# Designed miniproteins, single chains, continued (3): the designs that were tried, part 85

Each design is a single chain, and the fold is of that chain. pLDDT is the mean over its residues in the fold that is shown.

## One batch from the design tools (miniprotein)

Design m10938
Fold by ESMFold2-Fast:
Structure m10938 (fold): chain A 86 residues (1-86)
Amino acid sequence: SLEEEFEEYKAVLLDTSKSKEEKLKALEKIKEIIEEIAKTDIDKAVELGDELIAELNASEDEFLRQLGLELDTHIGILLIKHEVSK
């Protein structure tokens, strides 16, 4: 399922042994998964995104906090697009 794929890429993103390149690729996959979930359940997509953003922002790793900001921006754009469709 998309939620299972989200958890797999989240695990890559939070894995301290993974390279920055692998984490950037995982973030792009997470963005794609969130967009797909949002097509059927925008509230679930936002919930999953916000939970991960909070976890990334709590990190001592500046790189992970930067990824959290990028994901937060992506969710914000997604919400604006959803509102404009009304």
Scores: mean pLDDT 84

Design m10939
Fold by ESMFold2-Fast:
Structure m10939 (fold): chain A 62 residues (1-62)
Amino acid sequence: SSEVQKLLEEAIQYDATSGLYTMSGQSYRIAGDQAESDAYYALSEQYRKKGDELLKKAKELA
């Protein structure tokens, strides 16, 4: 359905953004900036959880 497709597209965007934040966190960790690394990992976790919620909703509507 169009509703399921919309949820999947949104989930993909949240997962992609989460991945970018993880890469930023890793880069700051390598650079020795623990505070920035931790902040980006926290953002990554937040976006991953939102993506998971959207995927769960899509599966229930499928």
Scores: mean pLDDT 89

Design m10940
Fold by ESMFold2-Fast:
Structure m10940 (fold): chain A 93 residues (1-93)
Amino acid sequence: SMAERIAALKAEVQKLLEEEDKLLDELTQAVKNGAPQSEIDALVKKYEETTKRLAEAVRELSLLQGSSEDEAEAFGLIVLAVGNIALKNALAK
């Protein structure tokens, strides 16, 4: 049902937000502790993949909850922009 799809997407969004917070904390600690660049790069890749999926899930959820295509696209772009700003801040020494 539509309600089941919405519930599943809401659960996925919550999980992805928790994963983003965890990855940002791990990145911040890795940078602060001078971890190998390969470890930092792996965490960045996981973070970017998580943020991309979050943007897709938010866009789909917005459409299912009655947003226009343009509104849903805008919400996805905001998720990507916020994620990119947070990533740049985590990478700053």
Scores: mean pLDDT 90

Design m10941
Fold by ESMFold2-Fast:
Structure m10941 (fold): chain A 104 residues (1-104)
Amino acid sequence: SEVEKLAAELGIPKEVLERAKEELAKSTPEGFVRAVALLSAAADLSGAELFRLIYLMIKETGAYNLIPLFISAIEDYLATSTLSPAERAELEEILERLRQLYAE
């Protein structure tokens, strides 16, 4: 899957990825927070890398009810973080894809 390929490229162990997927599949704010924590603890990820991985996981698990929470988290990160132009552009693309995915 695209999720497994990206996770391997980012150095995320398969067991951690599967646990994070289980947490996202619960489709709860608590599950979302635990998934973020699991992935962040497993590898030194940039914000863009972390959010891209979570985007693909939400697509794979169908946890679309988490999209408004995820959009809010990315918008807050964009507003409060000093980012390179490339990282900002990647996050803006993820936001647009999330808005489209939530609209079906």
Scores: mean pLDDT 85

Design m10942
Fold by ESMFold2-Fast:
Structure m10942 (fold): chain A 61 residues (1-61)
Amino acid sequence: MREKLEREIKEAMLTIAARVTALEHNTPEAFDAAVEAALANLDKPFSEQLEIIEKVVEEAK
């Protein structure tokens, strides 16, 4: 129960973070890459997920 709730909150927060990051780069490719990376790495700590998203978005520019 708690595990599932934490995962859902984490996923929502990561999606918001990915959208904000993608807006800074103003490309749909960066957005798609950020969302895909976030969903693929839900099992990782939040800080590590943000690092991965930032790196993927930077490479997609």
Scores: mean pLDDT 64

Design m10943
Fold by ESMFold2-Fast:
Structure m10943 (fold): chain A 70 residues (1-70)
Amino acid sequence: MEKLLEEAAKVLVESGLVTEEQAEETKEMLKKSKDPAKDVRLIADRLKSEGKDEAAEKLREIAEELEKLQ
């Protein structure tokens, strides 16, 4: 689980949507989330709405893996 959240944080920074500090905060929030897969999907939807389709697809893949661990 932690490795997938770290990968999600890297995707967010690479997309240019958030700073490294904001990505770390998001990772910590996801670790404490009752449904991290759902939260990652919401972030992916936001990225897609902003035209960052590649980053959104990567986050959707991470969300699918997170669901398997819940």
Scores: mean pLDDT 79

Design m10944
Fold by ESMFold2-Fast:
Structure m10944 (fold): chain A 81 residues (1-81)
Amino acid sequence: SIQQQIQQIQGQIVRYMMQGRNHVMQGDDQRAYHYFQQAYDLVQQYNDIRQQNGITPTTDQQNMDNTIRTMVDMLNDHLRS
């Protein structure tokens, strides 16, 4: 289902963000950058899927959306720094 696809993409975003941060901690900024770009691309895909399918988020989904927005904001801050 579309809901399952959204959940899978959200999980992948979290994994890429964690991978990116892990590589930053190891001093591997090049690999960190690639993982953050992968996470960013998935956020765009996630938003497009929700928008195209008229999906109204539940409270739990709104909390997940807030988490993703926070992660994207942190990503943007890191990439701009």
Scores: mean pLDDT 75

Design m10945
Fold by ESMFold2-Fast:
Structure m10945 (fold): chain A 96 residues (1-96)
Amino acid sequence: HMQTAPGFFYVDGKLEEGTVEAPVPLRVGDKVTFTTSSGKTITGEVVRADEPGGGALARGEYEGKPVTIAVSFDENGNLVGAAAADEADGLPPGVL
């Protein structure tokens, strides 16, 4: 069951708007795709999925660099948003 939600990708000091697409309920090993408004596509594989209402983390690549995609859910387990960064060790503060 695929869902989409708005999100942000932080790349080279700039924040781009986009859309995340993910299967729900999300599980470790699932594929998450983030597409920016400029048409860039980042794909990650889920490495952590918390309980319903928690977050999930997917790891992938953008231009050969590691990317982390943090995915957020509402209290009913529906996809509500995502934040992605081109460095695996640093999502910007307040973006998740």
Scores: mean pLDDT 73

Design m10946
Fold by ESMFold2-Fast:
Structure m10946 (fold): chain A 74 residues (1-74)
Amino acid sequence: RPSGKEVLIAVFEAEMRKVIAEVKDPEARARLEELLRETLARLGAAKSEQEAVDVIQEGGRRVREILEEERKRA
């Protein structure tokens, strides 16, 4: 439902901001901010709550990849 999509967008944004605040590397933080903007744009284009969930899952995987790369470099 369209109203459910707004809730998913708000939750994803809040979770991403918490992750970004914990990241101490400025380059990784900038990449996460770019990913947040891109994912929010894709969420805005989603036609349903189900499509929004898929977009969030893709965004979450990319967040994990960025954090894993940061960990390997540290």
Scores: mean pLDDT 78

Design m10947
Fold by ESMFold2-Fast:
Structure m10947 (fold): chain A 77 residues (1-77)
Amino acid sequence: IKESKEKIFGPLFEELKKAYTVPPEEAKPLVEKVKKEAKEKLESLKGKVPQEVLDEIEKEIKELVEEAEKYIKEKEE
């Protein structure tokens, strides 16, 4: 399960990290893309992955997205 999480959501985490290396105007659509793809992936895994694991992944993604959104707002002045 942990290994599957890295394979499924690893690329999304890497995309989110790129938001910290680009200007706010480029970071904002990147974060929105990650939010959309994460929701779609989580929905597709309902019934296939234990709900407790999905809840943990969703919490981690939400936390990382909120951090990135805060960083973008701070850079927008």
Scores: mean pLDDT 76

Design m10948
Fold by ESMFold2-Fast:
Structure m10948 (fold): chain A 55 residues (1-55)
Amino acid sequence: AEINALKDKIKKGEEVTAGEVADALIREGKDVATIVNAITPEYLDKLKAEAKAEA
């Protein structure tokens, strides 16, 4: 999944941008509301926390 690839980047200590999250969600066929929510700092912080928990 595209989002899992972004989580892998975070686990490696690489920076992930809101634009990369939006692009990944578009490729996964997510709706507009999900994409809009994904460009928030809160969503990025949650994604980073999930990636660290999975590591």
Scores: mean pLDDT 72

Design m10949
Fold by ESMFold2-Fast:
Structure m10949 (fold): chain A 62 residues (1-62)
Amino acid sequence: VLKRAIDEKGLSYEELAERAGISVETVRRYAAGEVPITPEQVRRFAEALGVEPGYFGRVAAG
């Protein structure tokens, strides 16, 4: 789910990692669905991508 959001916004994993203050490897694990995303992490990713937190709820439902 996170992978589609990154692709739609045209950001690289490295840019998202820098904006969210986490490692690129952690971003890759979230994108692969190997690590469950907490509500707080959803909010941080939404801010880093410049979207509302509700955006991830909609993308996750598709």
Scores: mean pLDDT 68

Design m10950
Fold by ESMFold2-Fast:
Formats: sequence, C-alpha cells, structure tokens
Structure m10950 (fold): chain A 81 residues (1-81)
Amino acid sequence: SAKDEIIALVEEFIAKETNPAVKAKLEETLKRIKEAESVEEAVKIVGEMVQELLDDPSTSAADKAAALDLAARIQEIYRKS
C-alpha cells in the first residue's frame, strides 16, 4: 500500500541519518505515520516535519537536501495512490 511505501521510505532515511536531532524527528514522524488513518494524513505529517527542518537555521544543507528529497519521493507515492 502507499502507506507501507511511505513507512519504508522514512525507515530508509532514518537508517542513513547521522545527525541525532534529525534522526529523532524522523523516528517521531515514523511513529505518527504508523498511527495515521489515511495516506493523506501520513503525507501531511511528513510535510510538517520537512517544513520544520527547512525553517530551522541549525539544520545542515545536507539534511535540508535530504528533507526535500524525502518530500519529493513521498509526493510521488501519494500521486500514484
């Protein structure tokens, strides 16, 4: 399902993340996605986390790029669902 694809994608980004603060946000986001009642809600949850990372001046350029990549790939999953 699209929700399972979103879960798998977020787990992939958690595995690759080296910044402990960003990793913690991704893990919290994954927990919220698992509780989401719809694919649309899961997409909104990820979008909120991505925006939080982009708005935080302490987030590295690499982590901002990763957040944008995650957002783009999730939008592609949602578009196909």
Scores: mean pLDDT 87

Design m10951
Fold by ESMFold2-Fast:
Structure m10951 (fold): chain A 79 residues (1-79)
Amino acid sequence: SSSDDRRFQQLVDQADQHNRQGIDHMRNGDFQSAIDHFQQAIDLLDQAMQDFPQYSDQIMSQQMDISSNFLAASVYLVT
């Protein structure tokens, strides 16, 4: 429904905002803060997957992009 579409879009927009904040922290060398923001984005998309499985393909694509960023940031903390 259009109401469900709006709720889904809000979750996706919040996840995108956290992803952008994570990228900004990576540019500044704040890798722990970047990871915290990428984790928040992943958690929001996990919630979206549970509430809106009809958008699973879009959610999975966005999760893969953010998870890639999370892994990139994590390398700088463990190496």
Scores: mean pLDDT 89

Design m10952
Fold by ESMFold2-Fast:
Structure m10952 (fold): chain A 66 residues (1-66)
Amino acid sequence: TAGARGGRAAAEAPTLGHARAAGYEASVSNKLEGNEEGAKYGYLAGRAPTLEEARKYGRLAAEKSQ
């Protein structure tokens, strides 16, 4: 799904900016698909203060979107 791809992109992102952008996209895609857990973790990745946390939440968004 688009939400799973966005979450995976955030988990593997090379910079915090890329991880946050992918996390927000995962949040929007999962919200449109009705996946509340995937949307929540995508949103957390988008707001994460560090790259490590953004990648962690991106991974969770991908897992909850499958």
Scores: mean pLDDT 81

Design m10953
Fold by ESMFold2-Fast:
Structure m10953 (fold): chain A 115 residues (1-115)
Amino acid sequence: MDDKKKALQEVLELLREAGLLLGEGARLLRSGKDRKRAKELLERAYELTERARDLAAKIGSDKETVDLLSKAGELARQAAQLTLVDPKEALRQAEGAAGLTSQAASLVQGQINSL
């Protein structure tokens, strides 16, 4: 595989991991259990989404993919910050981040399939 395909596969793996963390964080927020754990998961999801965005930008991914990742990262960051102070809003932001992360992953998979 060429270097661009490998980099896109790394972006996709980061987004899959971020999606799992966002999903588990949202599950904990919905149950009202272990809000500190939910915060840790959402903070980690933010870190992975930012790494995915940086890598996607460096390899010349399309603007739509980079913009979706920027929005997903911001929602994940807000969800983490709100987890202990407004868990209902944190849940909405986490679910929004998960949706945008899924959309970005689909665009990245399409780019891989085109190489």
Scores: mean pLDDT 88

Design m10954
Fold by ESMFold2-Fast:
Structure m10954 (fold): chain A 78 residues (1-78)
Amino acid sequence: SVQQQAQLYQDGYNQIKKYLDQGDYQKAADLAQDMADGSPDPKASQYWQKGADYAKQGDGEKAKQYVGQGLQHQLQFL
């Protein structure tokens, strides 16, 4: 269902934030990259990708900003 898909994206977003808060930038980047690669919405995919790129750079604040935008756009697509 749409509700179940929304929950999966919310859970992924929360896990990325948890990795970023713990300083585990590599795991955060890998998960954000998986979200980008798996997203059927090109706009959400671009935001997830930017989140992954900033996480790889160790910029947790920008990574959180862009994965948040990725989630928001993904939920609008559903």
Scores: mean pLDDT 87

Design m10955
Fold by ESMFold2-Fast:
Structure m10955 (fold): chain A 68 residues (1-68)
Amino acid sequence: MSPEEVIAEAERLLADPSASADELLAAGRRVLDTHAAQRDSLSEEEALRMVQVGMRLMLEAQRRRAAA
């Protein structure tokens, strides 16, 4: 999966109030795996965007878990 594809998936899940904490964590894992696999080909800006999205997914997953 490309960096743009995993970011788009993450943004969609973050905007979806019905998405579970487990779905958000799975998307976060895909962001981390893509970041690690493509680190040498990512620009600094792309790498920072992926880290930011990963943190947002983790925080939102924690929030949804706490609210359940």
Scores: mean pLDDT 80

Design m10956
Fold by ESMFold2-Fast:
Structure m10956 (fold): chain A 73 residues (1-73)
Amino acid sequence: SKADEAKERAERRLEELRRRGASEEEIIRAHKEEAKRILEEFKDDPMTATKLLAYLTALTVEVLVEQRRARKA
């Protein structure tokens, strides 16, 4: 589905950033860009947009937490 494609796209992008050890600024920029894309793509489906944004936010938090812990280790 279109929602599954959006979810998979966000997962791939954040995984690539995680693998490259991207900065927190780069991760937040990617989050904002993907969030804007979801809002534009699902403007007439607020329930799906809300669920996708919640999922994107959870993924972004996980990547940021991993990056911070890697720097403390």
Scores: mean pLDDT 86

Design m10957
Fold by ESMFold2-Fast:
Structure m10957 (fold): chain A 115 residues (1-115)
Amino acid sequence: KLSDDPVERAKRLKSLYPELSPYSAEQIVKALEKALAEVKKKFPAGRFAVFGAGLFATNYEPAVIEDLDKADELIEAAVKKYYPGVVILWNMMPKKTRLQMIQTFQKSFRKHLGL
């Protein structure tokens, strides 16, 4: 079962990705929140809701997975496993739109960490 605590989730993300080692869990949480807000601002609410569920299901790993196709595949696999009702909504979204949302999220996350 995935933790609902943002700090615990950020600590897990940091443990999986050595490039995040210079940042505190709290800095990672703030960067993820700013990145989510950027996607929410740029995309329709319904698409953002599905994307947000996918990110939560993946513990936000798409923030650091530079290969957009691999990030998309990780989201699909995670939503299929943890939120099976959401996977249909993810797959109904055009791939181009999914990759644009992932890229927007990644760029905002990196910017807020000074990367």
Scores: mean pLDDT 85

Design m10958
Fold by ESMFold2-Fast:
Structure m10958 (fold): chain A 77 residues (1-77)
Amino acid sequence: MKEKIEEAKKKAAELARKAGLPEEKIEEIAEEAGRMEELRLKLLEELGVPERSFVELSDEEQEKLEAYAEEKEAEAA
């Protein structure tokens, strides 16, 4: 789990640097990517399916991930 989150952050930061974004924005994008990867992994764990890339998720699974993220944010409020 933690390795997947760190990999997502690193990849997002690398892409942002290639796009010429300032360091502050690179860090913001990396943190957001990490949060989304964490929510994705939690959703896959709850659904009882093996870990896989976000792009390999079905449209239905992607919609469930978004709903799950909204629910968890509401619970944290």
Scores: mean pLDDT 69

Design m10959
Fold by ESMFold2-Fast:
Structure m10959 (fold): chain A 84 residues (1-84)
Amino acid sequence: EKEEKIRKILELLEKYMNTTDPAERKAIRDEIKKLVKELNVPKSELIEMLQKEAEKRGLDPATIQRLISILLDIIKEMEEEEKK
């Protein structure tokens, strides 16, 4: 269950990197936010799980860092939304 959601988040992050349409990007971010909330794990654990899954897929270090950066930006948006 947790591993399935991490794989889905990774797939969505990869799709986000290759998507130029603003509306599609927003839809991808909203889906990632939903999956992150459903996982309900600490930020540090989420990043660790995503990094391990990306490494298992044989992604290069630069790509992994970029995907993690996008995820951190999305988490920051979620934290800002919770403060309102």
Scores: mean pLDDT 81

Design m10960
Fold by ESMFold2-Fast:
Structure m10960 (fold): chain A 123 residues (1-123)
Amino acid sequence: DILSLLDELKKEAEKVSKELAEMVELVKKIYLLEQQLKTSEDKEAIEKEINELVQKLMEKLDEIAPEVEEARRRVEKDPEKLEEFRERMKEFQKKLNELKSQASEDIILFLRSIYEALLYLTA
């Protein structure tokens, strides 16, 4: 399920950088708030909190973007690493597609972006 994927991704991220692990934790908080939103009578307060966390997550992704871009350029110069990257992204995208009915498009997009960054930084 989505929470098991988030817990697994956080453990892998912790091996690479504290920042990536913190971003996975933000995705988990957004996911839990989106679930709460479905049954809540105080939707405005929850939507505001979701928007604040989404903005914080986007800011963190922008902050690491130069490091990820540098790692991407290194991977693209190595055919074996590039093929490994493509296969791992394909497998992860398959997992995300199986979970797309359980999470918002934003959650799926953030998970894909974080995993892509994780793979480049570990290559």
Scores: mean pLDDT 88

Design m10961
Fold by ESMFold2-Fast:
Structure m10961 (fold): chain A 95 residues (1-95)
Amino acid sequence: KAEEAFEKGLELFRKGDLEGAKKYFEEAAKLGSGELKAYAYLGVGQIYYLQGDLEGAIEALRKAKEALEKLSDDPKAVQLAKEVEEAIEELEKEL
């Protein structure tokens, strides 16, 4: 289940298991929808960034933004999508 995978991802991330956290966030993103899918991809992007994989981070952030843009009636999702776009632009300058 998407929620269970996301919770396990957070647990492993807190313990410093970046590979395990990434696996479960990817599973949560694949199974989930809406906000959960967006937050799961943000988790994937954060882990790629911590591992120095800027291309992987950018790809995950673009998927998070796409999920957030589907929530256009939610002002918080709209604002977060803008912040994610700004983060993508900054990471692209580092390539």
Scores: mean pLDDT 86

Design m10962
Fold by ESMFold2-Fast:
Structure m10962 (fold): chain A 65 residues (1-65)
Amino acid sequence: SLRERVEQQLRDGAKTLGIELTDEELEEIVRKGARSLRSLAENREEYGLTEEQAENHRRVSEELE
């Protein structure tokens, strides 16, 4: 899934920097990322997003939650 792919990339990236992310830290990072994407989609006109871009942001947010 997209969520598993994002979590794996976050773990691998953090390890490269000498950081070991806990499961709780990963869940928090992904949750915050998903919320940010949803917020951008819901306020699309303020951020200059097209309807297509906003729909993609919402879809990714839903898949990460």
Scores: mean pLDDT 83

Design m10963
Fold by ESMFold2-Fast:
Structure m10963 (fold): chain A 56 residues (1-56)
Amino acid sequence: SPEDRKKVQELVFEESRLTLEFLLALLNDEPQDKIDEIQKKIDKVSEETKKAVAKL
């Protein structure tokens, strides 16, 4: 459905945004706890993306 396709697009953009945030955190020597929190968010969005793609 158009709604399912939109959900996949939103999740792909969110994962891209979080990946950039992760790389910037590494470049700026941010605390490991902050890096771990970003990684957890990436993992969650990646799982949601796989589930959303399965509905297409």
Scores: mean pLDDT 84

Design m10964
Fold by ESMFold2-Fast:
Structure m10964 (fold): chain A 71 residues (1-71)
Amino acid sequence: SKKDEVLEKAKKEIESRKEELHKMSREEQLKELQRIVNKAVDEAEKLGLSQSEIDEVIQDVVEMFREALEE
């Protein structure tokens, strides 16, 4: 689905930057999370996703980011 394409792009970006994220302060991590969320929302809007689907994208990206930091 189009939603899955947006989520896969976000996942790849988080994964590629995982080492950098672990070296960041909490404040820098939150700023990076906001950047990644905003990028995913922009891509979702360009693909014509509904507001409810965009809300789900935000929640899923936040969870992916949290999981990446747990390792």
Scores: mean pLDDT 85

Design m10965
Fold by ESMFold2-Fast:
Structure m10965 (fold): chain A 70 residues (1-70)
Amino acid sequence: LPAQPLHLSFPEELEKALEGTDEETIEVYERAQARLDAAIATLRAAGYAAEVEYGESGKKLEELYKEALA
């Protein structure tokens, strides 16, 4: 489709979770991801093109989440 997709950014507030424990990082990341997934599913069901856009904070948090799971 030629329409520009709607981008949902990872919340910048989550960068503060990088200072927390591994358990806190996992919980915060999973909650944020679940919210984004639900929002995207709702938008797509309504006929909108929607994608997640990860900024620097979001990518850094994802890396820490993967390390916490290891």
Scores: mean pLDDT 65

Design m10966
Fold by ESMFold2-Fast:
Structure m10966 (fold): chain A 65 residues (1-65)
Amino acid sequence: STSETALRILGVGASLELGDVIEVEIEGDKVIIRTRRDLPEARKRAEELKAAGESLGLEVEVEYP
């Protein structure tokens, strides 16, 4: 969907900004945001992406290392 594509693009941008610390994966109707390192900046960005995705009607889950 358009919302799903937008969230993927935002996730890629966050990964580039944080040195590839955040990954975004799509599993059916669910979006999974993973942080590869436990950094405060990565946690904050993952939470922002979750809030943005949920505001678009997506089911979003965040996974920490």
Scores: mean pLDDT 70

Design m10967
Fold by ESMFold2-Fast:
Structure m10967 (fold): chain A 85 residues (1-85)
Amino acid sequence: TTTVIVLYPDDTIQQIQDKVRQALTAAGVPEEEIQEVLDRIASSKSSREAILTAVRLLTELAEKYGWEVDIVIGSDGTVTITITT
């Protein structure tokens, strides 16, 4: 299954967490692991830090589970993450 996450530079930390939760739930990740990821994102001091943390953690999960991950950064700072499980 292919899931797309679009993170905008003006997304709040809460919006970033909500988008990541939706994607990881769709990918069948256990709730306790989803919560660990979301807690790390929530500890960010800015939306930019939260986006960078989300990218890092999603890449680590992709490596762990053998998913394909494509990351595209737009000129406006929009980050598009495509996960294929």
Scores: mean pLDDT 87

Design m10968
Fold by ESMFold2-Fast:
Structure m10968 (fold): chain A 54 residues (1-54)
Amino acid sequence: SSETQLSLQLTKQLVLAIADAVDMKLNKGWSDAEVQAFLDARKAQLEAEYAAQL
């Protein structure tokens, strides 16, 4: 896949992760620290997965 296509897929997955984190805050009462930790972990995982394909 092209580098641009992989970058767009990474961006899409990060947006979905943010939406999921918002839902967890609203429905499960996650703290801001828990939301931040979840997003940091997901961003690192997704970046590593997509970087391996570049």
Scores: mean pLDDT 80

Design m10969
Fold by ESMFold2-Fast:
Structure m10969 (fold): chain A 80 residues (1-80)
Amino acid sequence: SQAEKIAEATRLAREILQEAKEAMELAKRNNDTEAIEKVQKVIGEVNEAMIKLELGEISLEEFKAIVEKARQELEEVKKK
């Protein structure tokens, strides 16, 4: 059902946004402006994808692809 898809997407969004929060704290501690901007972009993309999924404009599989891309971008920010 659409409700089940939204519930799964909400769980995935919460997980990736928590990772983004941790990446943001690291970037701010290191005064890394480029990393801060990348994390802000990731947060925006995940939030926009959630809205599009709720409106039925994208599939759950497309949402998962956006989250996976976001995860890769956050891992690049976390590399020391």
Scores: mean pLDDT 86

Design m10970
Fold by ESMFold2-Fast:
Structure m10970 (fold): chain A 76 residues (1-76)
Amino acid sequence: MEALAEEQAALLERLKAAVDAGDAEAVRAYSARLTELGVRAAELVFRDASEEERQEVVARVRAHMAALEAAALAAA
């Protein structure tokens, strides 16, 4: 879990740098990787939850990350 959090933190820093540089391709790439890590983290945290609850959490993570990507692309 901690290793995933560290990778997410590093990717967030890279995403910020990509936004500052106006690099839309890098923004999309880092946002996609952050979404992948967020989904994996949610699956680990909610491994004992029902399949329905896990699907709801994963859907919320994906929706939140899609909003973050849209905001980052608008800022780049």
Scores: mean pLDDT 79

Design m10971
Fold by ESMFold2-Fast:
Structure m10971 (fold): chain A 85 residues (1-85)
Amino acid sequence: AENLQLLEKSLATLKTLKKNVDSMDESTIINELKTILDELLKHLEDETINALLETLKNALTSVDPKEVIDKAIGLLEEVLDMLKK
């Protein structure tokens, strides 16, 4: 239940970030993404999910932030689908 609420909230924040990405500066986008990923890493204890989150966090310094947003949304949607089953 706690993990579901955190994932749903993080997914909603990422979708909002994606809608506003073209009106935000890159440093703001990167900082928001880092904050979301760090929050998930602090509270989730699943080693597989945490490895995927760390991969996304590392990508923030080398790839387009919009691509990282899309990948993070996809990951959280898959995790939520698995947990709701």
Scores: mean pLDDT 79

Design m10972
Fold by ESMFold2-Fast:
Structure m10972 (fold): chain A 71 residues (1-71)
Amino acid sequence: MEKEKKIIEELAEKLNISLETARLLLSFVIDEGVPKDSSVEEFIEAAERLEREIKELLERGIEAAEERNKE
């Protein structure tokens, strides 16, 4: 898993987050369906985009989630 390790390390440095947080972001990116054959840069871009989307969802979704729907 050399590619995964590289992505985690670059995410941790680029976003100034822990390696554990970077691994979680990568797991979300993989769950979102980013192909395993994608480049390290593509995974990093997807993770950065996902982080921005999570921040937007937290700001927007906290107020919109008043119906308390069970997933």
Scores: mean pLDDT 69

Design m10973
Fold by ESMFold2-Fast:
Structure m10973 (fold): chain A 74 residues (1-74)
Amino acid sequence: HMSEEEFEAEVLIALGAMYLALGDIAEKRGDKETALSLYEKAVELFKEALKLSPDNTVAQRLLKEAEERIEKLK
């Protein structure tokens, strides 16, 4: 059903989403430095996913959300 590249992209998306959620927790706790680091890791994972699956709308949306969170912390 899914290609190996699409499966790898889905794994990267899941990991990126986890880092994004951890970043949100860090931000809510007032740890902006940790939140920024976690959001940056999420961005890298979503960018890797999009290299493997450029049309993945979930990865595109989550990348935008992570980048918006980084901009908010600047």
Scores: mean pLDDT 87

